# Designed miniproteins, single chains, continued (4), part 36

Each design is a single chain, and the fold is of that chain. pLDDT is the mean over its residues in the fold that is shown.

## One batch from the design tools (miniprotein)

Design m13229
Fold by ESMFold2-Fast:
Structure m13229 (fold): chain A 87 residues (1-87)
Amino acid sequence: LSPAQRNEFLAFLQLVLEEAKENLSEEGVKKLEEIVREAEANPPQTLEEAREVLERVIETMKESGAPEELLQKWEDAARLLLARLEA
């Protein structure tokens, strides 16, 4: 991934975290904050690494009781982001 693509990815994670603060438990938000902090400290270098981080984000949201509509929204957004990063 280019520096610009890594910055776009990290900005996406921040948007997910902001929406999660209004829709998830405090425990769920704390887990997402940890994932975002780890990604900021060690940004993904490849599409495969970025996909792994997104999978962990979606899994954490699901485990934290996110509504199905919210999960579908972010799964769709993650797929679009990955497609954009492939271009």
Scores: mean pLDDT 81

Design m13230
Fold by ESMFold2-Fast:
Structure m13230 (fold): chain A 83 residues (1-83)
Amino acid sequence: VEVKGLKEDRFEAKLLEERPDSDFFEVTFKGDGLEKEEEIISFLTYRDLTVSVKAKVNPGETVKLRVEIDYKSGKVTVSEVKP
């Protein structure tokens, strides 16, 4: 997984599960050291597909998103991971 952004220290991406026709990722956005709410954007590149994932993050907040890519339909699903 290739991940790019202007604030690479504020987001992490990991591959959770790889299937023949789909991949599942977790993207974590960190609000540690923020003075105010900011929108953080990450770009995930995998299997020649680039997906943008963004979240609004408050100071001291951690936001986790699940990203599912279905290569048969070309559908990308993004959902928040609730604690």
Scores: mean pLDDT 72

Design m13231
Fold by ESMFold2-Fast:
Structure m13231 (fold): chain A 99 residues (1-99)
Amino acid sequence: SSELRDFAATLRADEVLSKNPRVRRGLERNGLADAEGEVKDYSSIKLSEEERKEIRKTAKDYGMEESVVAKIYKAAKASGVIRVAGDVGGLVHWLLSRA
């Protein structure tokens, strides 16, 4: 989908996420390492307390830094891949469990 391609392009353009080995492997395994898409600016996305709680839980469950999971989530929201806080675990599982 266009949303998934935009999400992948956004992850690859991000200075922090593009350097993360687990994010890179996840993109490669999902065939998204070179997929064309529109880079989305996620800098304006603010997180609610519920979203921060889900991000913290997901970071702990996958052994990742909260800041990294937060960036992945914001990029997904900006790209239209994710709609609600409860999808954070599913999104990270999809990206990382196949890596």
Scores: mean pLDDT 80

Design m13232
Fold by ESMFold2-Fast:
Structure m13232 (fold): chain A 61 residues (1-61)
Amino acid sequence: MKVLTLKVPTSIDTKKLEEEINKIEGVVGSRAIKKKDYVEVEVSITGVDEEEVRKKIESLV
């Protein structure tokens, strides 16, 4: 299992983002952590290519 970490703007709808991330094949969990100037998104993946998952998430932001 691998964990991806991404930074997204605080203006992003984190609930909607989490819903979309959880639809991605091979995603077994996601978490949005609110920081001072950004939101940190952690995505747990298994059995899939890390680059493909990252590209899909980046397309949602």
Scores: mean pLDDT 78

Design m13233
Fold by ESMFold2-Fast:
Structure m13233 (fold): chain A 75 residues (1-75)
Amino acid sequence: REEEARRLLEEARRLEERAERLYEQAAYQSPIPEELKEELAKWGEKATDPQFILDLAEELRERARRLREEAERIL
C-alpha cells in the first residue's frame, strides 16, 4: 500500500506541474509547452480563453488534491 501511495503522490505532482504551466500561460502569456498544446487542442477555440485555461488548471489541481488525499488514506 505504501508503494501505491507513493505512485499516487507522483501522479498528483505531475498534475500540479501541468496546472502550474497553465497558470503561467494565462497570467504571463508565456509560450505554451508543446505537451500542453496537444492537450489544449482538444478544446479548440476555448483553449485561447485565459479564463478557460485557469478553470482547467484549477480542475487539475483539484484532481491532484484528491490523489494526495487518497494516498494519505492508504498510509
Scores: mean pLDDT 72

Design m13234
Fold by ESMFold2-Fast:
Structure m13234 (fold): chain A 85 residues (1-85)
Amino acid sequence: MSLGERLEELLLTHPRKSLSQREIAEALGLSPAALTRRLEEEARRGSPLPRLALERFREGRPLEGRDLIEAYIDEALAAMERALA
């Protein structure tokens, strides 16, 4: 299971739907630095949720359950725009 997949599962199953970088790192058994490094690796490969999580954390904002929907809608729209261009 990739970090992005683990992050999706965490957002879907966690009783709190708004999680800070620290809370996510603790829930996944990672240090905040290890979490950031792995998110950067997966974002570079084009993973939408790791990219959005990094954006939120750089802004000092939590990642929310609704951000899961936003990340995949934005990726789907971008893919359709590329295909239709």
Scores: mean pLDDT 78

Design m13235
Fold by ESMFold2-Fast:
Structure m13235 (fold): chain A 98 residues (1-98)
Amino acid sequence: MDTEEAKEIQERITKVLREKYLGKKLVLTKENAEELAREISRIVREIAPNVKNATISLKEGDEVVLEISIENGEASVVGRAKEGTEVTITDIEVDVDL
C-alpha cells in the first residue's frame, strides 16, 4: 500500500479542480449541482480511474456550498447551499481513498 500515491493523486485532482472552478460564480440549483457532480466525477475518473471513494467540497469562504461524494465510481450530491443561492467558489477540498 503506497501512501505517497494516494497523496499525489489527491494533489493532482485538487489542482485540476481548483484551476477549473476557483473564482467561478454559480447559482446553485438541484439541476446544476447534479451536472457539476457528474462533471467532477468524470474529471476524477480521468485522473485516477482506480479511486474507490472520494469527497469533494466546494467552498465559499469557510462554508461548504456543494459537497459531492463518489462511492464505487458513482457520484452523488451530499449537500448544497439553498436553492437559487449565488455562490463564488473560493476553495476546494478533496479527499480520496484508493
Scores: mean pLDDT 81

Design m13236
Fold by ESMFold2-Fast:
Structure m13236 (fold): chain A 106 residues (1-106)
Amino acid sequence: MEVEKLLKEAIQHAEEAANLFRESAEKYPEYRDELEKIVQLVEEAINLLKKALDSTPEERKKYVEQALKLLREAFSLARKVAGYVDPEALGHLARAIKLVEKALEL
């Protein structure tokens, strides 16, 4: 139940980050390819976190670990284009990462 709460909150923050990255892609066509790649990584991570919620506790850890890797890659890429990204998007993505890390410690 505690792990499920953390993962649901992480999904919400990741979804908010993805929406803000999409808005940035519309505002900055020159960085569209980079921003769309960030969105794809975040959306794949969201799908893995949703699978983790529907999985047995034993399988859950694998999906959560895979999602964390994708979120960290998205954050690394977002930092390279930080001047063209809403700072709130980076904040939501960082919060999602922290919540997923906390879920793995339980």
Scores: mean pLDDT 88

Design m13237
Fold by ESMFold2-Fast:
Order: C-alpha cells, then sequence, then structure tokens
Structure m13237 (fold): chain A 101 residues (1-101)
C-alpha cells in the first residue's frame, strides 16, 4: 500500500458521504490508516519526511472534522464540506510527492 492509495481511497469515500456524521467517520478512518502507514514506515523515513507526514495528517484530518462541524452548524452545505476536504487531501498528496522525490 502506498500513501497515494490511502489518499485516493479516502477521496472516493468522501464522494460517497451523505451526512456530516459520515464525513467525520471517513476522517477517523483516514487518520487511523495514515497513522498506521507513518508508524510502519517510521524507521524508513527521514526526520524531515516523518515531520511533514505527521503535520499533513493532523492538518487534513482536522480540516475534515472542522468541515463536518460547519455542516452540523448549518454554516456550509455538505457538498462544500466534501469539496474542501478533497482539496485538503490533494494538498497533502502534493506535499508528500514533493518530499518523495
Amino acid sequence: MSFREIVEETKERIKKVKTAKELREVADEFSKEAQKYINSNKSKLSPRDYTIMLFALIAASSEMYLQARQVEKGKISLEEAKEASIEELERFQDLYEEIES
């Protein structure tokens, strides 16, 4: 399993989300899966790469939780929350690909 596969699978899960609760559940699963990936590869990552992955994970999962909360408060639509969540994951993927090179 590659980091790209984790991100792409998460984006596909987000597209299928019907409620703010489901978006939060996708964020929980992404956080767990990405954390397992980082932990299993910790000895193979440079300190820089580990730090970048950790911050990007925290940023992406936190953004998804924030987006779900904004939907629950009636401040944004579920579709806007899904789009913002996907954009954050794409930013995470771009950052990872830059450090992979």
Scores: mean pLDDT 82

Design m13238
Fold by ESMFold2-Fast:
Structure m13238 (fold): chain A 66 residues (1-66)
Amino acid sequence: DVDRIVRLTTELQDDTQRYADRFGPDEAQRRGRERAERLSRESGLRVTASVDVIDGRNVATATVHL
């Protein structure tokens, strides 16, 4: 279900953003990438996650390639 994987990817982005803001971008990106790899295996789609630091602000991105 594409709608389900899109929802889970949005949840991954939100969780990764909150984790980055509390615990730092490096650990959040590692954790997010591990979850993205799991979602990729479970769905058969490409799911990625990353955290960038822009003007001292953490910006988490998670995406599914359809």
Scores: mean pLDDT 86

Design m13239
Fold by ESMFold2-Fast:
Structure m13239 (fold): chain A 93 residues (1-93)
Amino acid sequence: MTQEEILEEQRRLAERHGLEHVGSFEIYDEEGKKFTLMGLVPREELLTEEQIQVAALLLQEIERQGLKYTLDLPEALRERLAAAIPAAQAAVA
């Protein structure tokens, strides 16, 4: 299954279940291959603090590995993610 097929299936599920696409996270490995993760949540629900902390740890690990990435999220979610990085580090230390 291609990356585009995965994203299309995620969009169909979002539409079917009334989920909102809150953004995407694109990662580039050392060979330049692109991987896309999509955040889908119910329109009436926000990402939990736990989910934000897990995302912050993943982003930090990607940066530690020297991987190139793009982050396509609403500014409010980007601010929450940035604020969660120190808390996530403290939680695993």
Scores: mean pLDDT 57

Design m13240
Fold by ESMFold2-Fast:
Structure m13240 (fold): chain A 60 residues (1-60)
Amino acid sequence: MTPEEIVEVLADYFGLTDEQREEVLKKAREKGVTTATEIAKIMYELGFITEEEYRRIAAP
């Protein structure tokens, strides 16, 4: 998946607004991130998801 596709899937999964989705996509592009874990961390750092929600993506 592209970073844009990952942002779309995770934003839909966590119920983010279109504005929140665009902010995450902007940060993902700035950082050159390519993984779902990195994108979920951006969402968490921006306060759009909880630590528990982030751990659902990041944790094995």
Scores: mean pLDDT 81

Design m13241
Fold by ESMFold2-Fast:
Structure m13241 (fold): chain A 77 residues (1-77)
Amino acid sequence: SAMEEEAKEKIIEIARKNPNLKSISELADGTIVFKFEDTSKEQMVDVMQEIEKAMADLGLTVSTELKDDTIIVKLNL
C-alpha cells in the first residue's frame, strides 16, 4: 500500500542519516535489515528509537531489534 511504501521510505531515510550505514537489505516478508560499521550501541539505539517514533506518528507499530552491528526492523501490519 502507499502507506507501507511511505513508512519504508521514512525508515530508510532515518537510517541513512547515520554516515556509518553500510548496507540495507529487504527480506521477502518486508523485514528491513540495516548493517552499520564503526557505530556505537548508543547511536544504534537512537536510530531504533527515531524509527519507532516516526512509525507511531504514522499510526503504525514496528518491532526493532539490535543484533551486534545490525538493526532489524519489522512493520506490524
Scores: mean pLDDT 84

Design m13242
Fold by ESMFold2-Fast:
Structure m13242 (fold): chain A 60 residues (1-60)
Amino acid sequence: ADEIKKQILDTAEKLAKQGKKQEALDVARDGAEAAVRNGKLSEKEGKEVIKEAEEIVKKA
């Protein structure tokens, strides 16, 4: 679970630093939703990852 969260957040940060803020948010949302659908994250964990990605993108 933690490794999947890290992969999503790392990808979002890389895209945000390239100025691709919307793509970063889209990748984070899609990744979190896919992980929840596949039972790798709970619904709560998926929402937390999306929120963390939004904060990373805003700071980049």
Scores: mean pLDDT 81

Design m13243
Fold by ESMFold2-Fast:
Structure m13243 (fold): chain A 74 residues (1-74)
Amino acid sequence: MSKDPIKLLQEALKLLKEGKTDEARKLFLYALDLYKEPLPGNVVGLSVAAMISISLGDTEHAISLIQKIIDSLK
């Protein structure tokens, strides 16, 4: 736990807004991997949906889903 996963999720949102989709995807997955404990079921579902939205290029939906993840973990 040497890094702040919430700040990494916020940086992933910034990268998505800048059109840096591959960097955002990488950082998003890395932030989630920092949670070594089981994530809440809601966050797991939102994470799957966010990954699908990123893969489809649905940037607006991906941003909204990642924001909901941040709000659930704060």
Scores: mean pLDDT 78

Design m13244
Fold by ESMFold2-Fast:
Structure m13244 (fold): chain A 66 residues (1-66)
Amino acid sequence: MEERRRRAREIARAIQELADKGELPTGVTSREEFDAALAEKLGPRFGVTAEEIRELLDYLRKEMEE
């Protein structure tokens, strides 16, 4: 769990960096498309699969949701 939390924080920071640069996926109409586009951008950056990024995004959402 600790490794997943650490990874999730790193992913959250990377997403924030993309947001600050205006590099977040745009032109997507669904949450699933947004997650897929993020996973494609972040997977190579972290050397992990898109599926792992999507799992970390799901984990982050569960932490942000009360």
Scores: mean pLDDT 73

Design m13245
Fold by ESMFold2-Fast:
Structure m13245 (fold): chain A 76 residues (1-76)
Amino acid sequence: MSDLERLERTLEGVLAAEKAGEVALAVHGVREATRLALSSDVPRERAIELLERTRGRLTDPRVIAAVDEAIAEIRA
């Protein structure tokens, strides 16, 4: 599996966890997505695009805040 495919699958897991009401798991998934984006060959701009798309599909403010922090960290 490519690093990009791993990032996409991790973000799909975030959406599934939020839909299931597992907010802590969703936040953990965002943290793992951030780690993958920073430690892998995925271009920063591509990682940010995927996180922004995921953010648009989230409804829980705690998970949205975690994505906003992830985007800020990747931009730094």
Scores: mean pLDDT 86

Design m13246
Fold by ESMFold2-Fast:
Structure m13246 (fold): chain A 78 residues (1-78)
Amino acid sequence: MLSPKTTPEQLTRLSQALARLLQALDRGDEEGLKKSIEEIRKLVKEIGEEDALTMARVASLGTGRPEIVEEVKKAIKE
């Protein structure tokens, strides 16, 4: 479950970053992929790994793209 301290603005920013990540993966846009991963890393530091992974799973379910969760996990560990 998401932390009550995570704001709607932070969730919106993360959702947008995850959407950009998916678009970059679909287009083979290496520059866009790097930018999206960097933004996700910054948001993970703000909201925590658990909330970031929860949002990645929600985005994956909504888009039917499991790759979103895999890329977020890589971003957290690197």
Scores: mean pLDDT 78

Design m13247
Fold by ESMFold2-Fast:
Structure m13247 (fold): chain A 100 residues (1-100)
Amino acid sequence: SEKEKILKRLIDIVNDYIDYFKTEKDPELALQIAKVLSDNIIATLKELGLYDLAEEVEKIRDEFMEKVEKEQPSTEELKNLIIDYFKRVKELLEKALEKL
């Protein structure tokens, strides 16, 4: 189905970005890219009519952003927070794919 194909593509994109974030040394650039990628994933899920999944991703994005703002993490801590956040996004997308 179209939903299955696009979810598989989103999982691949998230995997590629997790690998990218492991190598990125600029924390401000990494955070900016993380925000843009999150917004694009959420928009794509909404366009597919996967509103509940989009809401789950929005919730973990908001938790991630609040943690970054409150804890003021070091470069290494921020990198780990970004990677852990996208691993959680990937897990939600994979679970949704199994349910289709």
Scores: mean pLDDT 89

Design m13248
Fold by ESMFold2-Fast:
Structure m13248 (fold): chain A 99 residues (1-99)
Amino acid sequence: ERKELERELAIRLTSAALLVIGELLDLELSGKLTEEEEKALREILELIREAMRAFDEGDFEKAVEYLRKALEIAEKTPFVSKSVVEALREALELAEKLA
């Protein structure tokens, strides 16, 4: 059912955002966060926010576009955790089914 997929996508988008926020906070508090790493994580977080906004507007094609960009940045950034990459991949797969 479409509503079930929408609910699952909302959960995955929220989870991805929280994982990125947690990673940013952990690296900042440990003194390990570089300016380049902060920029990459903030770009990923902003793209997730844009995907959430597109989702709220019912624009799943645009949500897919933002999630693809977020996943590309995450995959090419070596310090981004596998959990973030996996959460973005799962969100993208759900968004593609709704688009």
Scores: mean pLDDT 84

Design m13249
Fold by ESMFold2-Fast:
Parts: structure tokens; sequence; C-alpha cells
Structure m13249 (fold): chain A 94 residues (1-94)
């Protein structure tokens, strides 16, 4: 289906971003949040969480529960800008 191909394309993009820099997918999500594109931000974060469950990136493992909380806030269209900025800073310190 088109939805399956879209998910696979997004998952590949997320994997390539994570290989380059673990903070990149979250920086992309932050850009979408700043543009108030909450549905697109939630889709990207859901894909990141799915990819992380399969591949278990060590840089993301300590933050999985926090990422799930941010995801639930995005589904409610709540602003997560400060939470994402703080999380990106912590990931970059590793």
Amino acid sequence: SAETERFRALAREVIEMLRENPALPLEKILELVKQKKYDEAAELLATLLHVNRIFRFPELAPFERELERIYNKLLRKEDVTAELEALIARIRQQ
C-alpha cells in the first residue's frame, strides 16, 4: 500500500539520520513542531520509536520513555519545543 511504502521510506530516512548523528531525527521533529506541523512531527517520532525498538540504538535507549511521553503530547497537539530542545542537548552530550 502507499502507506506501507511511505512508512518504509521514512524508516530508511530515520536510520540514515541516526547513523550520521543520533540527534538529527529529533532536530527534524523540532523543526516540524516550530512550524506547528504536529501530525507530521508525531509520524516522524512514531517511526523513530519503531526503528529504535528494532535496532536498539544505545544513544536513544535512556530516552525511550521520554520520547514516548513527547509522542503522546504531539498527538494532543501540545507544544513540546522546550522538552525536545532539552532532550537534543542531552543526546548531543553523549
Scores: mean pLDDT 86

Design m13250
Fold by ESMFold2-Fast:
Structure m13250 (fold): chain A 83 residues (1-83)
Amino acid sequence: SLSIAQLLTALGIEFAGYQYALELGDEEAKANSLEGMESLIEELNEKDPELTKKFLKLLIETAKKNGDEELAAFLEQKLKELE
């Protein structure tokens, strides 16, 4: 089992990986990053729901600022599922 710090780091890496996949036009890598983020969000929520919600809100705002509407919508749906 990963620590909270390791889960946060991994989630940040997957978020960055999604951005790289978009830049490269790699749809498979993009889908894999979304699946990775989903798994990490679920595990983080089991350990610390309040921290997960705060971090997820930060990622949503970052995705919106980057114009990544698909990613923002995905993360907003995940946030709702955790409540």
Scores: mean pLDDT 86

Design m13251
Fold by ESMFold2-Fast:
Structure m13251 (fold): chain A 97 residues (1-97)
Amino acid sequence: MEEEFLKKLEELERIFRAPEVSEEEVERAAELLVELAPYLLELLRQELADGVPRTPGLEALLARLEALVAADEAERRELARRIVEEMIALQREARAL
């Protein structure tokens, strides 16, 4: 379980850090985010409970992950795709600074 989680997380991070991302890579990242969302949500909740400062960015990420986990199966993929596109845009902005 943990090794599979880490491999999927590494693949997702690799896509987000790529200088160019294809439509197929966006779809793959959305699939990974759907699979990883319950685990990421639990990890984020645990970190916040352990005293990590609540930033607007972390609160927005928490809300997006909660919405993704709560969504119907048909809506979940579309929502994940939008979150992936937003994360890619944020990573590009961070590199420009």
Scores: mean pLDDT 76

Design m13252
Fold by ESMFold2-Fast:
Structure m13252 (fold): chain A 102 residues (1-102)
Amino acid sequence: GREEKRQRLIREAEQLIRDSRATIADAQALLAQAKTQDARDMAQLAIRLAQEALRLAEEALRLARDPNADIEEARRTLLEAGSTLGLARIALGVAKLINSRA
């Protein structure tokens, strides 16, 4: 039902918030250890993407908790947050690869 969908979106948004914060921390740690400008640039991109994913996940959580909000807007925002976090993780992986080859 609608309430079950809302509770699922809340749980998924809370998980994306945790995952986004973890990705920011990992990217910041890599930035501090980066040996080359290319590794720094890619780590900085990962930080920006993970920060945007965090913002979108927090907005999805706010929408999912609002009884007057469109639940489909919360779902779309959560999907965008997940996709943005996916891009952040790819950028972080690329940064790690560049740094390991230096």
Scores: mean pLDDT 92

Design m13253
Fold by ESMFold2-Fast:
Structure m13253 (fold): chain A 100 residues (1-100)
Amino acid sequence: SRRDVLLDVQLIAQSLRDMIANLDKLSEEQIIRALEGMIARLEEVRERAADDPEVVALVEEAIRLAKEGIRAAKEGDREKLRETLERAYEVLRRAAELIG
């Protein structure tokens, strides 16, 4: 399960990096849907990593930032959206480094 948690965090981080790289090409609806999917996946990771409080804290921070990103997207604040997603990516990268 630790290896599965690591793989999931790495895949989520990669998807987020791809979203950031293509942010100007994505509609508000596509961004919100992608972030909602990411939050659902991170909630599953949080439950599976429940025995590792440091990993849980980083996953919870990534969920918080993804929710902030959805708010920024709905407000049309593309600058705040990009900054928030970049912070979420850093948090997920740190989580992956801590697990592996």
Scores: mean pLDDT 89

Design m13254
Fold by ESMFold2-Fast:
Structure m13254 (fold): chain A 73 residues (1-73)
Amino acid sequence: MEYTDIIMENEPKIREESNKLTDELAPKTSIPRGLLFDFIYSSLAGIEVGKKTGDEEMVKTMEESLESLRKSS
């Protein structure tokens, strides 16, 4: 429903950001690039949904997940 619309509206931005972060982190992790991209994409999409719905806890959780991924390199 509305979540799909939020993701679709931001699709080009989410995809580009996901590709950039995946390219940055892929050489530093043992995670296959496809799985890494899917995780980053889902997290960024979750942040956009959380911001639109006012779910600050979801935004924080997704941002912390991305930060943990960056630190686990």
Scores: mean pLDDT 78

Design m13255
Fold by ESMFold2-Fast:
Structure m13255 (fold): chain A 83 residues (1-83)
Amino acid sequence: GKTLSSDELKEKLAEAIAKRTDVSKEEILKLLNETDGDVVEMAKKLMETFGIEKEVVAEAIGEVAEELGMDGEKVKELLLEAL
């Protein structure tokens, strides 16, 4: 199935962000595991902690959403409006 566990989702998100930034996958995963908020809260923590631009975080989340069978472009646009 295309349903991912929370841990699998965090792994995919950490990989998507790490390939777009100079931050390691392990550092991103650690932050995501320490954040109990929704995707907007996780995005804000990534931006504040690592200095990642909102467009980069939105692109990474959109890519993961697309892998889950969601409209990745729409998810990206909604996240950019929330950030």
Scores: mean pLDDT 77

Design m13256
Fold by ESMFold2-Fast:
Structure m13256 (fold): chain A 81 residues (1-81)
Amino acid sequence: MLSLDEMVEKLKGILIGEIDRLKAQGYSKEEILKKAKENLKQIIEELERYLREKGWPESKIEEFIKKVKEEFEKIEEEFKK
């Protein structure tokens, strides 16, 4: 089973890969960030459902979602440079 930190790192890699693909397709920075945010929202909703089905306590789910959002904010700031 992947640790919480390993799951966060995998999601970070997926988001970076999506950003790179959208850049290659000629999307603007604004469009890339919008698409990445929409995808992240969907992933978070699916993960919340999955973790609840696995019997994770709400406090752990909230901690995981918080870490994912914090890592995305770091990616967004790097991308704005």
Scores: mean pLDDT 77

Design m13257
Fold by ESMFold2-Fast:
Structure m13257 (fold): chain A 66 residues (1-66)
Amino acid sequence: MSADELFDQIAAAVLRKDWELADRLAEEYVKKTGSKTPVSVLITAAALRAIADPEHYEALEIDPER
């Protein structure tokens, strides 16, 4: 999946309160992008995005293998 798709999956996982999945997806995002952003900061940013558009992220299908 693209980095943007992966970030949206993190936001969807956070909205569903699946913190373990969100953490794993955030680690994969860091590995894929080479980002120096800590996983905790990335999860916080994803949570803020989920809160800004909860209807979108609530409807978004989680696919950790794409």
Scores: mean pLDDT 74

Design m13258
Fold by ESMFold2-Fast:
Structure m13258 (fold): chain A 68 residues (1-68)
Amino acid sequence: TIKIDPEKFKEALEILRNGGSVKEAADVLGMSPAAFSRLFRSLAGMSPREFLALPEEEQERLIAQLLG
């Protein structure tokens, strides 16, 4: 079972928002890109690609919801 550090998860989300890859975000959490994508979908209800397609304000709101 993969355990997630909230601080590292926040760092991974910031990497994605700043133009980083899913691989870079996954590396911060010590997991594969596939495992990260599954985890993100489980927590956010959408893929990382769908999240990145949202307006900046919607991304901010989702991050606050996931980490609050």
Scores: mean pLDDT 78

Design m13259
Fold by ESMFold2-Fast:
Structure m13259 (fold): chain A 96 residues (1-96)
Amino acid sequence: GIHEELRKLIEQIKKETDKEEFKKLAKKAIELLKKKPDTELAKEFADAIMEAAERHPELIPVAIEALMELLKIAPKEAILYIIGQILRLIGLEIDS
């Protein structure tokens, strides 16, 4: 189902190193989450984006873009968590 495909994309995002492929995977995940919202999967997706960006700092700009797009479609219960992840990611840029 949609959530099974979303979980597969989340696992791919965690391991992604290429900016263009990251953008494509994130866009697909956001489209699936928009079709079938889920608070825990929205948080897991945000965590996957953070994990990829922490491992590959060159992904930070596209990670911020993906989290901002997620924020527009995420369930209300996930919003503060996603904002926290965005602020954490901005902190990584400032401390560099």
Scores: mean pLDDT 86

Design m13260
Fold by ESMFold2-Fast:
Structure m13260 (fold): chain A 103 residues (1-103)
Amino acid sequence: SLEELQRYADELLAEMREKAKGKTPEEAIDIAVGALHRLVQRVYERVREEKGPDAALELAKYGHELILDFEEEARKNNWTVEEVIAKAEELVQKLLERYREIL
């Protein structure tokens, strides 16, 4: 459900913020990417159950493209740890909005 997925996303974001404390920007990017991939996998599983494999694969591709763009922008723009966290939170919102559109 959207509520369960939102709760999972909130837990991942909280874990990401805690793990990123005192880390370098590169380490924060790796932490964020790991958390974002776990969210995309959970979203994929939910959509597969609710809408079938084709819709799930389309959403997973969208999520993976967002993560690739996130990594590219983070490195090109030399984001701080705080910017990495903020941009990861924005990506989570975009992924959940896309999920809402296909429900």
Scores: mean pLDDT 87

Design m13261
Fold by ESMFold2-Fast:
Structure m13261 (fold): chain A 69 residues (1-69)
Amino acid sequence: MSEVIRAVVRAARELGVPKEVIEKTVNLLEKYYKEHGKVTREDIEKAALEAGVSPETARRIAERAFELV
C-alpha cells in the first residue's frame, strides 16, 4: 500500500470516519495509485467525497494525511 494511502487511513480514523467509509475511500485510492503511480491531495478529496464523506471532512482528511507523510 502507498505511504499516502496509509496516512489517509490514519487521518480518517482521527477524524472519526466510519470504518466502512474508510474502506471505500481506500479502494478508490488504490485504483488511482495503480493507474497513475501516485495519489494527489485532489484524489484523496474526490475518493472521500465519493465514499460519502462531507466536503469539509474530505478536505481535512487530505490536509492531515499530507501532514503525516
Scores: mean pLDDT 84

Design m13262
Fold by ESMFold2-Fast:
Structure m13262 (fold): chain A 77 residues (1-77)
Amino acid sequence: MERWQEALRHSERMADALEAGDFEEARRHAAEAGRHLGSPETERLMLEAVDALERGDREGAQRHLRQAGELTDQTLS
């Protein structure tokens, strides 16, 4: 529960950073969220989503975030 709460907090800060156009800060929070979930694959997918958004690839970003969510659900179940 605590690790999931920390991951959610970092995900929220990632969203705030993306809204501000601070992609470096967004990557930092994406990495921290993945680390707290204990999943290197989830961390990679979240970082790829931030990279996709920086490049203007919203569809790619949405796909990576969906995959990260599915993997997180499987890991916590």
Scores: mean pLDDT 76

Design m13263
Fold by ESMFold2-Fast:
Structure m13263 (fold): chain A 65 residues (1-65)
Amino acid sequence: SREELLEILKETLESLMEVISKIDNPEQKARLLEQLRSAFKHVLQTRLGLSPEEAERLIDEFLKG
């Protein structure tokens, strides 16, 4: 279901954020965070039919904790 997919995406994002948080180089960390954001935005738009603005808002909510 949509709710199950959103929960999986949130848990996946949180897990990847934990891994990225362990990177010492700030430029590599920033680059990987942007790649992660871009990938999740694409999934939300293509699989859930969200607009670019709705996808960005949801990612921001997930990252806010």
Scores: mean pLDDT 82

